# Designed miniproteins, single chains, part 36

Each design is a single chain, and the fold is of that chain. pLDDT is the mean over its residues in the fold that is shown.

## One batch from the design tools (miniprotein)

Design m1233
Fold by ESMFold2-Fast:
Structure m1233 (fold): chain A 75 residues (1-75)
Amino acid sequence: MMSEGMKAVRAYIAHHTDPSIFSDPSRQARHLARKKYFEEHYADMTDDQLLAMAAEVSDEVLALVRMFLGALRST
């Protein structure tokens, strides 16, 4: 069962990822749905809030979010 923290993390990653990287239309549709979910529920979420939510899910998810934020800021 997916926790609310995991849903938020997945939506945040989807929001910052271009759906054109997916050649499969069904994957593009799911990705666009996640971007919309982020915009509707988490538009005002800060990086610190995202990290706190990831930490409540697991250390592995927290590490993935930290890597993602680091990559986003390095580009």
Scores: mean pLDDT 69

Design m1234
Fold by ESMFold2-Fast:
Structure m1234 (fold): chain A 68 residues (1-68)
Amino acid sequence: SMADRIAAVRAELDRKIAEAQAAGRNPSEDPEVQALLTELIRLAVESGDPADIEAAVATIRRVQAANA
């Protein structure tokens, strides 16, 4: 299902963010994190659910805020 695909991308994204932070790297500059964020946005738009889009935007802001 679309929800399962979004959940899988979110789990992978959270793992990559945690790895970057543990290594002292900026997650927002990590190419793997950027690729997963792009995929999350694509899936959220494809879902057509405003809640999925809002959650994707919140995730992007969270990753960007981790550098502030």
Scores: mean pLDDT 82

Design m1235
Fold by ESMFold2-Fast:
Structure m1235 (fold): chain A 94 residues (1-94)
Amino acid sequence: VVSLTSRPPGPALTPEEVEALVRESQRLVEIAEEQLKKALADPSMTPEEAKEEILKKGKELLEESTGLSPEVKEILRGTMEDLAEETKRKLEEA
């Protein structure tokens, strides 16, 4: 199932949506930083486990933020997935 109609390019977020996006994005970055730090300190953690923890914690954050618009949630989900992949890549390079 491909839906190309639900991809607004994002020039028209409300100021409240932009503030929520910035706030929740910062929280996702902090989750990724904590998991990266934890994985670097614990050699028994695999890059895959660190990625899964970021995805789990990010999903929990987004579920608790039920007041966010679907558009903001979709952007934050993409940010979460990008942060998880970047953290995995950094750990694989270490």
Scores: mean pLDDT 76

Design m1236
Fold by ESMFold2-Fast:
Structure m1236 (fold): chain A 99 residues (1-99)
Amino acid sequence: MPSAEELQLIMEIIGLAVDRTSVLNELAKLAKMSKEEYKELLMWFNKQVQSNDAQATAQLLRKYVEEKYPNLPQGEIQKLTQKLLGVLQQMDAVQQRMA
């Protein structure tokens, strides 16, 4: 039976997943991505998350965006990728506590 602590950790992960999606949605809006371009980003991002730590994933996302959308403001890309890094680090910390 899940404890109150286990339920709290699950709720924290759900909240962080919403925050992660929010950052990716803001990036898609900034880049004026089509639905198909956003799906491509999400499929690519999910592969990176499975294979890399939070810092490497954020750096790879920045490189992906800079290569595919070179006209985007660098300051906005940096801000969004730093926000994403923070969310991914919090997700890793909660997942380690759930093990």
Scores: mean pLDDT 83

Design m1237
Fold by ESMFold2-Fast:
Structure m1237 (fold): chain A 64 residues (1-64)
Amino acid sequence: ERERLERELAEALHEEAEATLEVMKASIDVKLGVPGAEERLEEAVARARAAAARLAAAIAALRA
């Protein structure tokens, strides 16, 4: 159903944007020497990779 796929695309785009913002925040914290920031950056990068994969899948599904 097209409406469901369009909604999934919108949600995937939103998640990718949020994940990217978290990577930027964690990167700044690492630069500032915030305790635990390096671990949070690794987690944020993993989330961003998952979000990118979800977005790619949503785009592929919409085009199928």
Scores: mean pLDDT 84

Design m1238
Fold by ESMFold2-Fast:
Structure m1238 (fold): chain A 68 residues (1-68)
Amino acid sequence: EAEKAALDFIDNKLEIKPPPYATEEDLIGKGFSGEARNKALSLISEKKLTKEQVDELAKIIDEANRKV
């Protein structure tokens, strides 16, 4: 869809200063377990994971736990 293509273009070509990056504390209490937690911690240390992305991942984990 055209709108999604435009958003993809903006995100790819017009990089804007991201919101605050996530910290280790943001993973505590969000349901992250071993492998997922370790991978998220690596991304956080490289400043490749924002607080918004942690919230999205936590939502996915929460929904999966309720429908497993």
Scores: mean pLDDT 67

Design m1239
Fold by ESMFold2-Fast:
Structure m1239 (fold): chain A 73 residues (1-73)
Amino acid sequence: SLMEKRLEIEAEATMVAMLLYEQYRLTGDEEMKKLADEALDIANQASKETDQQKIDELGKQMKDLKKKAQKLV
């Protein structure tokens, strides 16, 4: 359902933000902080979004962010 998809994006984005903030704390890599801030913004948007198209766009943003994060690890 749309609600399940929204909650899944919110949960994943929150977890990714937490992991990237921890990596930033350990390494001082500003790119980690930038990606963490972007992930947190996705989580905050997902928590209140009711439009299907916008939820789909947030899901795509999260996939793109994960690809960028993988390049830093």
Scores: mean pLDDT 86

Design m1240
Fold by ESMFold2-Fast:
Structure m1240 (fold): chain A 69 residues (1-69)
Amino acid sequence: EEWLKKKTPEQQENLAKLQKIYDEIVKLRKEGKEIPEDLLKEFHDILSKLRADNEAQVEAEKKRKEAEK
């Protein structure tokens, strides 16, 4: 995906971790098992970090565009 190219290696790693945790949560839900609290916390922590990083990147891109003349 083209948008993934704009992510730092750290953001890409965090996205991979988020996907893995999400898949694990989905699997547990399908099995009717209780989702561990620490797994949910890790999911939210990574998601929050990725959101903040993405917004910072968008802001940096806007500033670069505004400085263009």
Scores: mean pLDDT 72

Design m1241
Fold by ESMFold2-Fast:
Structure m1241 (fold): chain A 88 residues (1-88)
Amino acid sequence: MDQQLQQIRQLVGQAGLAIIEGDMAAFRQYLQQADQLADQAMQQYPQYRQQIVQTVSEGVSILLLAAEASDKSLPGHEESEEQVREFS
């Protein structure tokens, strides 16, 4: 059980890295693998469904943080920081 939860976390982490790198194909592949593993784990261990759902939710939080980091790397981010300094 714990090993499956760790693998789910690892796959979601890899998906997050793929977002930062701009590799949407790798992102979708890792996310699909994580979903399949989570579904199999819930079918095999229904008594642990709540823990599996929580692990996936934590993974989604990592993906959201990765998406936000990717947005912050846009060329306009540096211009916004300098503009704030001018008006401060």
Scores: mean pLDDT 68

Design m1242
Fold by ESMFold2-Fast:
Structure m1242 (fold): chain A 61 residues (1-61)
Amino acid sequence: SRADRRSALLDGAFRLAAEGLAAGLSLEQILARVREYLTAQGVDEAEIDGLLAWLRREHEA
């Protein structure tokens, strides 16, 4: 389903961000990698912006 695919995309983006943080990557490097991943998956730019904003909040927490 679309919901299932969306959940998988979010899980993938979150894992990339978490692994990047654990590896000592900067926020900019993490966001760039997540953007590349989501773009490769065919996600719309507006959705990518929303997900990156969410990840930025996660990093700040």
Scores: mean pLDDT 78

Design m1243
Fold by ESMFold2-Fast:
Structure m1243 (fold): chain A 92 residues (1-92)
Amino acid sequence: SADALLAQALAELEEAAEFALEIAKKLIESGRVSLEEAIELALGLVDARKAILKAQIQRQLSPADAARAIAALDAKTAELKERIREELLKFA
């Protein structure tokens, strides 16, 4: 169902955000990148996952259901990006 696919996509996006945050923290601890570079990398990883999930939604759902699901995915992406930024600023 459209709702089940959206729920799975949101869960996968949350997992991708957690993974991106952990990679960014390790890079900061290694001294290989600046805090700003680590933030940009983490946000870029979330955007890349969103693009994959958006493409999957567009292939599997009707245009109307896809539009609604993508709106929810965009909102969750914005929320996760702010969470990543806040956590990395606190970590540094």
Scores: mean pLDDT 90

Design m1244
Fold by ESMFold2-Fast:
Structure m1244 (fold): chain A 98 residues (1-98)
Amino acid sequence: DEVKELIKKIAQKLVEKYPEFADLGRELLENEQLQNDIIVTAKALGLDPKNEDDLLFAIALLHLEREDPSLRQYHYSEVPEEVLERAKKLAEKIKKNL
């Protein structure tokens, strides 16, 4: 699975290069359900799951939803712009440290 291999590459970089997100990286490597949730999230948002930047955004959004479960109440079309902006900033921060 080409997309799952890309997620695993991102996860490995998180473990190796970004200590603050090393636990997230390890979970992404081991948890196939989380890998599937990222792919579903990317597709639901109209993103390309084969694009590394788009996957990074989906990872950031899911991380925010795991930190604040109240955000899970929104369907993808209903996610507040404020939350999408937070996910974008987190994805950019992660990318900068990879």
Scores: mean pLDDT 80

Design m1245
Fold by ESMFold2-Fast:
Structure m1245 (fold): chain A 97 residues (1-97)
Amino acid sequence: DVQKKLEELTKKAAEHLDKGIKAAEEGDLDKARKHLKEAGEYLQERVDLVSSDPSSSVFDVMGESVDLSSVQEGLRAVEEGDLDKAIEIARKLREHL
């Protein structure tokens, strides 16, 4: 049950990362920001879900938190106008999802 919900949240985060990467490649800062923010919201829900599940390990919580931190770093790069860095961070995160 928890695993199925984590998979659904991961899929939604991945879809928004893909859209954010494409927008950043096209130079669309507003669209890139929107999709990375939405990916971050799904990754936050994953952290919250894992943190509230008594069967989750410290390793699981840490992994979900690192993914969230990665999307936040990518969003910061977009805010700084560094689209190449944002694309690199988002692609690396997408490979781990």
Scores: mean pLDDT 81

Design m1246
Fold by ESMFold2-Fast:
Structure m1246 (fold): chain A 61 residues (1-61)
Amino acid sequence: ALSPWEQQLQALLDQFKAGKLSREEFLAGVRELAEANPEVDPRRLLEAVSAVMEEADKYEA
């Protein structure tokens, strides 16, 4: 099972890939999620965000 913050990050990526979020909305969501979860291991958060950002860049319209 994924942590709540990991589920939120995945949901943002899924919504972006489905065309429900713009690039700007997706980036804002990722920033807000990072700000809301300062207790998460910074290395783990960075690795997860980096992977999601790389995936999002491949789906830029």
Scores: mean pLDDT 73

Design m1247
Fold by ESMFold2-Fast:
Structure m1247 (fold): chain A 113 residues (1-113)
Amino acid sequence: MEELYEKLLEIADKLIEIAKKMREHPNVTEEEKKFLDSYINLIKEIKEQLREVMEKLSPEEAKQVLLDAANFLIDIANKLIEIARKLGFDEYVAELEKLKNEIQKIKDEIESL
């Protein structure tokens, strides 16, 4: 459980970093910056939920929170991929797709517990 939490937390940080890099790019519109800021905030909220899994939740509740967090991070990764594709950020698309695949692997491991 702890290793799966730590892996999701690491991926959440990587998603935030990529979203911040996209936000700072000169071709990003003000509207796209608002979407990126909202996704960064959602990922931060997921990180707080993941922190609570370690300290406050039963094993059954912890498993459910980890599954929900993985699903939300996959959805956010898909939204970030869509924005990156529209902006022509092929490098970020590739990185985001790799992170999405890593989240899926972690989700599969959580489901097998």
Scores: mean pLDDT 84

Design m1248
Fold by ESMFold2-Fast:
Structure m1248 (fold): chain A 60 residues (1-60)
Amino acid sequence: PEVREVDVRPGDTLGSVVRRAGFSLPDSARHAEGVPLPEGLRATLTGRDGVLQEVDLSPA
């Protein structure tokens, strides 16, 4: 799998962070696309074949 890190910025949602990392959100998580993420966190995204598998949020 591919691992990518991105900083959560003001106004970011799960969907915006996933797209900025270069992944697609899986259908099972589509309902969470608009969920706002806390600013100042760092997101570590794990994907497979361009589709998000896991996201971990940590303090920056």
Scores: mean pLDDT 77

Design m1249
Fold by ESMFold2-Fast:
Formats: C-alpha cells, sequence, structure tokens
Structure m1249 (fold): chain A 86 residues (1-86)
C-alpha cells in the first residue's frame, strides 16, 4: 500500500480517536471519512479501494464507539454502492 494511503488511514484513526474522546467532533469525523472514501474511490482502482475500505472498517471497529461504528459502516456502504455503479 502506498505511503499516501497509509497517511490517510493514520488521519482517519487520529480523527476517530479524537471523536471518541470528544463527542462534539463526531460529525466532523464522519464527514472526513466520507470525503476520504469518495476521493479514494475516484482516484484508485477497485482492489485498492476495497483494501482501503477493509482497513477503515478495522480501525473503526477498534477505536470507535458502537454508535459511531454503525454510522461509519453506513458511510462505507453508501460510498461502495455509489462507486460500484460504474
Amino acid sequence: MEAGIKKMLKAIESILRSAARNPQAQPIALEFIRATLEEVAKGLDKKTFDKFVKEVEAIAKRVASPDLYKEISKIIDEVKAKYEEK
């Protein structure tokens, strides 16, 4: 996986850890995750996007609250559906 992708994953983990400590940051964290997933879906091949999605889900499962994890899973499903239509 490219250094850029690793940097994006670290940013997602960082913002999710911040949102876990500060509930007021949760809407910003969710929007950031959605924007990042859409950017990856547009710029990268299907296999790389799928790997990125799996890593995001793994991070969310480990660091997010159950409610925040459900919202992240919804965003992942929405982005996948949108970009599988190609």
Scores: mean pLDDT 79

Design m1250
Fold by ESMFold2-Fast:
Structure m1250 (fold): chain A 64 residues (1-64)
Amino acid sequence: DPVAAHRAALEEVRRNTELALKQLDDGIAGGADKAGFTGMKKRVEELGERLIAAHQAAADAAAA
């Protein structure tokens, strides 16, 4: 089922994005390179948003 597959991928992307952001925040709190990690957080957020939008569009197309 392509709709169910894309919905599962959406949940996985959200979960993985949240975990990645938490790891970066923990690194910043632990004294890591704040500027570098902040830039990486922005890239992770942007990639997550793009992947969510792509899978949502694919699920909507498959459901039509």
Scores: mean pLDDT 81

Design m1251
Fold by ESMFold2-Fast:
Formats: C-alpha cells, structure tokens, sequence
Structure m1251 (fold): chain A 72 residues (1-72)
C-alpha cells in the first residue's frame, strides 16, 4: 500500500516504526502541532548525517500525502 511505502521510507532513514506511524497519522489528520513536535523530537535524537536522510524521507512522505489530498 502507499502508506506501507511511506512507512518503509521513514524506517529506512532511521525513524522507528512507532514514530513513523505517528508522523504519517499526524500528516493525514492535518495535526500541524503534533507533526512539528514529532519531527523535532526525531531530529533532536539523530546524528547530523541521519538528520539529512530523515529530512529527505519526510519531504517525500509530505509530497505523497499532499498528492493524495489533492486527488480526494
């Protein structure tokens, strides 16, 4: 599924499965505050190299969710 692919992208970048699910859920629910808190928490725990990978993965997930909302 599309959600499974987004989950796998975040996990591959270094986000835990539970954190990845919550980030995707916050984006789908348009919970901007929760999304910001979750992303910030993940980045604060990550190395500088992992931060870049996580940010790139997040950008791809945001684009996919944006596309889905526009098609709804």
Amino acid sequence: SEEQKMLELLIKAGVSPDEAREIIKALLEDDEVRYSVLVTAVLLRSSDKDKKKILDAIKKVEEEIRKRKEEA
Scores: mean pLDDT 82

Design m1252
Fold by ESMFold2-Fast:
Structure m1252 (fold): chain A 69 residues (1-69)
Amino acid sequence: EFDKEVIEALLLIQAGIALSETTDPEARQRIREVADKGLEEIRKAKNVDEAESILRKTQAEIDRILAES
């Protein structure tokens, strides 16, 4: 089971990978905004299950931005 700090690190790693996959300034800005929001929500999560749910949702949003680019 991941603790919240590990989940935060996973989000930052995924965001970094996504940013390396696009040179579109608009897509990069949207990825950063989505990652920042996800990170804040993970930090405010009441438990690890909630944090994992936020991580998965944030990853899906980042993937959608990349697919639209």
Scores: mean pLDDT 83

Design m1253
Fold by ESMFold2-Fast:
Parts: C-alpha cells; structure tokens; sequence
Structure m1253 (fold): chain A 76 residues (1-76)
C-alpha cells in the first residue's frame, strides 16, 4: 500500500512522524498526500481547489496543526 511520493510538491507541514504535501497534476488536479518518514504515501486525498495557493489557504497552519495533533495522538 505504501508508494513513495515522486511528484514535486509543496510541504505544508512536517513533524517527526509525517509530512503533508500538496501536489498539483498537469491536469490541474490537486491532492493532499500524507507521507511517512520513510517517504511512503499513507494517505492521498483529492482537494477541490484551482491552485496550490488556494489549497494551502484551506490548510492554514493553525487549523491543520490541531488536526495533525489529533492524528499523531492516535498513532502514538
């Protein structure tokens, strides 16, 4: 199930455990990847946004840090 992230994307957050990366395809599709420390894709979620800039605004540092904290607490 784990595949390494090959696309060049924008890292919106990074913790000791995981990275969250926004990637825009050539077709304009935007995805949020959750990547493990090994570089393997844990989660891939389509984002309804026209650009990486719009997607980044949806995952503002304050709100996403709270959501990320909840995910990390479940893993620990």
Amino acid sequence: AGEKLKEDGEVIYETPYKKWVLVEDEEGNIYLYTVDKNGNILEKEPIDAKSLEEAKKRYSPAEALRAIGDEIDKEL
Scores: mean pLDDT 66

Design m1254
Fold by ESMFold2-Fast:
Structure m1254 (fold): chain A 67 residues (1-67)
Amino acid sequence: GMLGILVAGHELGLLDPEFGARLRELARQGRVDEAIALLEAKIADPSLSEELRALARRALQGVRTLG
């Protein structure tokens, strides 16, 4: 839930500050399902780098584990 999205936003924000900020904003607004959908869309993007895809998958697991 919300805590998982905040943790994911912090972790992703270390390598992608803009994306991390968007995730934390969605969590602040209570839009947890939209934040999860955003992470899933990012992972599905074929232009995404291998490193950023691995980080996004890790973040999504954290979101699902912590909330």
Scores: mean pLDDT 75

Design m1255
Fold by ESMFold2-Fast:
Order: sequence, then structure tokens, then C-alpha cells
Structure m1255 (fold): chain A 66 residues (1-66)
Amino acid sequence: SMKEEEVLEEGKKYIEELLADPSLSDQQVIDQGIQKTVELSRERGLSREQTLRVVNELVDYTYELL
């Protein structure tokens, strides 16, 4: 859905911002990225199932950048 795509895009942008901080470990980038994406999903009224799909795609994206 469009809401899922918007949340995923925001989450990916946040991951890129976290990756620009050399003080953060890979695990901290992953954990903080997931937390932000879950918060955005709740704010935008995504279901649990929709949130899980977005988080899974965000995690895959993050591992490709690490």
C-alpha cells in the first residue's frame, strides 16, 4: 500500500542518516532503524501485518548497505 511504501522510504532515509554517524555500530544502526520504522508505522496507522512487512524490507535493505 502507499502508506507502507511511505513508511519504508522514511525508514530507509533514517538508516542512511544513521550510517553517516561513525560512532554507531552496525547493530545500533539496525536497532535504531527498526525502532524508528515501528514508531512511524504506529503513527501512520499501519496494521501489525503491514508493520512486519515494512520492517522486514528495511532490515534487508540495511544488510545490503552494511
Scores: mean pLDDT 87

Design m1256
Fold by ESMFold2-Fast:
Structure m1256 (fold): chain A 76 residues (1-76)
Amino acid sequence: SEKRQELEKFIDEVLAKIKEKYPDLSEEDFENIRKILERVADRLLKENVPLEDAKKYIESTAERLLKILLNRKKAK
């Protein structure tokens, strides 16, 4: 539970940084990214991935999701 709270806080920090850089993203887009990152965090905790490695994986996943989302918006 303590590790889950740390990852939840980290997800909030990652999403806050994305919101500052990309204010034009919809609330629905942010909520969808959050839900995916929360599911990833749950999986990593179940697999006993070390906290620092889990944080790196979550950050990389957020970057990949953001890239996909931005490319989708460019395609219209």
Scores: mean pLDDT 82

Design m1257
Fold by ESMFold2-Fast:
Structure m1257 (fold): chain A 82 residues (1-82)
Amino acid sequence: STLAEILEQAYREGKITPEDMAQIIADILGLSQEQKDLLTKGLQAAIAGDEAKAAQYQAELKKLLYENANEEEKAKMEEGEA
């Protein structure tokens, strides 16, 4: 969420395009073209000020990201249990 806000601010300041944001995230996470398209739609909805639609796309993306995350990454998120 904090990273997403930083990226949105960079876009508003003209430092990066929404396509660049989606590409960076997709490349880092190894997303498919379908998942990248969902991310782009979410960013477009957020920029348009449609919070409800943006939240829906974001929730679906977060769920897919958690499912595709490696067990090692999930273990780091559970460091409180370790």
Scores: mean pLDDT 69

Design m1258
Fold by ESMFold2-Fast:
Structure m1258 (fold): chain A 55 residues (1-55)
Amino acid sequence: EELKKQLEELKKEKIDFYRRAVEASRWAAENGSPEIADTARETAKRFEEKIKELE
């Protein structure tokens, strides 16, 4: 019971972390240099895929 609750909490924290990472990466893609923008876009896409896997 307690362990199951902790696992759900960790899963939620992991999803929240990836969501924040997506937002940060998207911001970098829009406001960063051209060299960084492409990497930031791909990074955002990877984190979005990880969120879908966890949901």
Scores: mean pLDDT 79

Design m1259
Fold by ESMFold2-Fast:
Structure m1259 (fold): chain A 78 residues (1-78)
Amino acid sequence: MDERIAEATAVANTKLKQLSPEDQADLKKYFDELIAELKARLAKSKTQREKTELWGQFLNEVEKKIIEAEAKQKGVKL
């Protein structure tokens, strides 16, 4: 569990470093909340399948927010 949460934190922090300092501050709060929710849900999960689905949902949400922030900075040229 601790290794997966450490990995989640590392992924979020690495993605945040691609953004402006202002966007990093705003999204860091959001990602900290996502990591806390992931930790709570992983603790309640009984199967490896549920844990894999939760991890996939977390990664997709992080990527979506980073793409949206980058698109906003670049004037929506994705």
Scores: mean pLDDT 75

Design m1260
Fold by ESMFold2-Fast:
Structure m1260 (fold): chain A 100 residues (1-100)
Amino acid sequence: KVREAAIHETAAGLWLVAAETGIWLGEPKEVIRQALEDAIEHAYRAAKLEEEAGVPVSPFIEKLIDRVEELAKKHGLELSPETRALIEETRAIVERSKAA
């Protein structure tokens, strides 16, 4: 589980870099949104795997979600309802981890 969580954290970071690169290159909003949504899916999987393994959730996950929301707001990108639900679930996992 811990190794799987690390793989998902790495994937989340790579998709965030892809989204930031796409913004600088002037890629279509749909391409950038998809990269941000993929970053959130991987962040959620990492947080859930860390919680299930009984280890503290990585501080990287909270920072990544904050950055995704910042970029979406700044560039007028509307994240899907599914992605917003994953953000809320991931934030709940992070808060439970801090309380433990």
Scores: mean pLDDT 87

Design m1261
Fold by ESMFold2-Fast:
Structure m1261 (fold): chain A 63 residues (1-63)
Amino acid sequence: LPSPLESGDELVAEAERLLKQGAPLSLVASLYDHAAFAYMSAGDYDRARELKERADELYKKAS
């Protein structure tokens, strides 16, 4: 399995790509949420918190 940091970076890159393409905000939010979990697993709690807040805001906008 890839390292948690590599997984988080890939998920953020995919979320940004999908945002650029006009994908549903709920889908983008789920990718940021998964990235936050990957960063938490890697011990990067500051990055994880930032991404979780971003995901939660996007979920609110999608509702």
Scores: mean pLDDT 80

Design m1262
Fold by ESMFold2-Fast:
Structure m1262 (fold): chain A 82 residues (1-82)
Amino acid sequence: MSLREQNVLTDLRHAEEFLREVEAGRVTVPDDTVRRIRDLVRRAREALAAGRLKEAMHAAIEAAATVSLLEMKRWIDEKIEA
């Protein structure tokens, strides 16, 4: 596996872990936002499987960046409620 493919998989693992936390009820996220992250993850995996590495990297980075923003918002929400 190439380093760039490994980076895509790392970004996808980050996004997939966040989606698992949402499914576990640990954070409330708008349904449209969850759907968008799932679509980006799916597109990245499809592009990676098809050998379209640049497209896979773009989708995976966008998914990971969206997740990071939501994680920051979750930390703020938890601090206010705690």
Scores: mean pLDDT 81

Design m1263
Fold by ESMFold2-Fast:
Structure m1263 (fold): chain A 90 residues (1-90)
Amino acid sequence: MTPRQVLEEMLGAARAAQALKDKLATEKLSDSERVSLEVAISLHKAIVLNGVALLEDALPPEKVAAIRAAVDAEDFARAAALLEEEIRAL
C-alpha cells in the first residue's frame, strides 16, 4: 500500500466518521440506531489511527500529533482537513 493510498483511506474514514457524528447529533434515532452509529464512528476512528501509525515515519511529527489530537477530540472535520493537506503535499 502506498503512502497516498493510506492517506486516502484515512481521509475517507475521517469524512465518514464526521457524517455519522453529524447524523448522531441532528437526527432523532432509536437507541439501537445510536449504538450502531457509535460503533461505526469507533471503527472509522480506528482506521485513521492505524493509518497514522503506518505513516508515522513518512509524515512530519507535528502533523502526526495534530491528526492524533483531532481524532482524540473526535474533530473529524479537522482530521479530514489535515489529511487533505498532506495528500496535496505529496
Scores: mean pLDDT 86

Design m1264
Fold by ESMFold2-Fast:
Order: structure tokens, then C-alpha cells, then sequence
Structure m1264 (fold): chain A 114 residues (1-114)
């Protein structure tokens, strides 16, 4: 769908802005990607997973553990939705598991440090 294509486009733009350190623009593009997401498009959910994973990595590198945890959890949720719609996408399943593991490790780190 045209909406799915826009969601993917905005998710990719968000990742590009994160690479530049432009966090406010990245978050705005992620919000647009969510608004255009087609619930029946595995590719839309996968692209949102990638964007939230990148956002989680960004906040982890900045030491913002609470935000990193939240965004890794969202990444896992979207990767899981992508895999549920397209079970042949084994990368979506692996990325969902990896994102859940990252969030779990950071929760332990936050508990020990805070």
C-alpha cells in the first residue's frame, strides 16, 4: 500500500537523522512512520522495528538507560509483528529476540546502578 511505502520511507529517514545525531528529527520521522504504518504490512512493522532499534542504540550510547529499554522493547514488539505476518522472515524473529535480550540486560544494569 502507499501508506506502507511512506511508513518505510519515514523509518529509514529516522535512522539517517540518528546517524547525524539529529534526535528531534529522528523522533518526528518515527512518529510519522507509525502514523502511516499499514497493520497488514510485514515490511512496515519490520522497518519500524529497525527504527526503534536504532533509537534504542542511540539512547544507550548517551547513557539514557530508561529510554533505551523502552525503545528496544518497542523494536521487539514491531519485529514480532513483522514475523507474525511473514513467518519466512527469520531475521525479524532473530531481531525480536535480540531486542528483548538487550532490554532485559539494560533492566538489570539499571537495577544495579540505580
Amino acid sequence: SEKAELAIKYAKKAIEELKKGEIEKAEEYIKKAEEYADPNSAESWYALGEAYEALGEYYYEKGELEKAIEYYEKAAEYYKKAYELDPSNEEARKKAIEAEIKAGILRIEKHVLG
Scores: mean pLDDT 89

Design m1265
Fold by ESMFold2-Fast:
Structure m1265 (fold): chain A 70 residues (1-70)
Amino acid sequence: EELEEVKARIDKLVEEIKKSTDPQQIRDLASEIVDLGNEAIERATPEQRKELNDYLLKAVKEVEKILKEL
């Protein structure tokens, strides 16, 4: 339910980052991912928190890869 919505929002932000060539826009979008993830984790059950942390880490690694290509 809420977990799937958060994952979809993170996926959308990562997709926007992939389309951007502006380092500042990429940083702003990355900050939105982190803020969204942290807010969701605060409201999550322990089981959902683990899944959200794993998903957030995957998103962060994708963003780092994109930033290295700039």
Scores: mean pLDDT 79

Design m1266
Fold by ESMFold2-Fast:
Structure m1266 (fold): chain A 100 residues (1-100)
Amino acid sequence: SEEAVLARLEAARAAALARIDAATSDEEIIQVVEDFMVLAYTLAQEHQMSPAAIERALALARELVAHARTRLSAEAQARLDAMFAGFEAAVARLLAELRA
């Protein structure tokens, strides 16, 4: 079911992009990205996803962050960058444990 998990993440990323485009505040945009990151990390752990699948999920998160940045104020971009840095660190730790 790794293919099904990745398909779910791709669908979630598409829905998140649409929600960002419809968003009316920086807080709403940041929440959409946070929700996606939480979903991606939870699915990676619960389904014991392969390193390759985790890297693909991280790539989807990077696309979402890049799009979100174009819709945010400079102050909100700094908050998003800090949140994403934390997510990347958590993913790197997970990948190191799986590759050990």
Scores: mean pLDDT 88

Design m1267
Fold by ESMFold2-Fast:
Structure m1267 (fold): chain A 80 residues (1-80)
Amino acid sequence: MPGVLIEPPEAVEGDTVTITNTGTEPVHVVVRDPAGKTVLDAVLAPGESAEVTATEAGDYSFEARSASASATGTIPVAAA
């Protein structure tokens, strides 16, 4: 599994979500809003982070891919 940390794991509309590569390999991270629009597409080196502002309520989807592993999930965003 790619070593990524998503903080907070649940967000409120208007929050900044930080995605950190906690592993030893570069990780390609893609985040999509509830409408399927790409809001982040970045390659994070070990120890790097990227930020996404959750402007829409709903379930954001994420994909994280390294050379050895991949993971997918959701970031739930509550209405403010």
Scores: mean pLDDT 80

Design m1268
Fold by ESMFold2-Fast:
Structure m1268 (fold): chain A 69 residues (1-69)
Amino acid sequence: MEVRERIRAARARGEAYGLGGGFYKGMSPEEMWARSMRVLDAVGAGEASRQELAQGLEGVSGVKLGIPA
């Protein structure tokens, strides 16, 4: 399953179903974003995936995220 899809699923469930059980556990919203961006970069994901990820993380963390450069 693609990273984006796993993050979306975790948001929908309100649980750490993401990249692995507890992927976001104990992380700040900023740390969640930074880590997720590194993974997306490693798999060559484009801007559309980054936007979808940002929405997914906002749903999980309750914090509005900007799109990093």
Scores: mean pLDDT 51

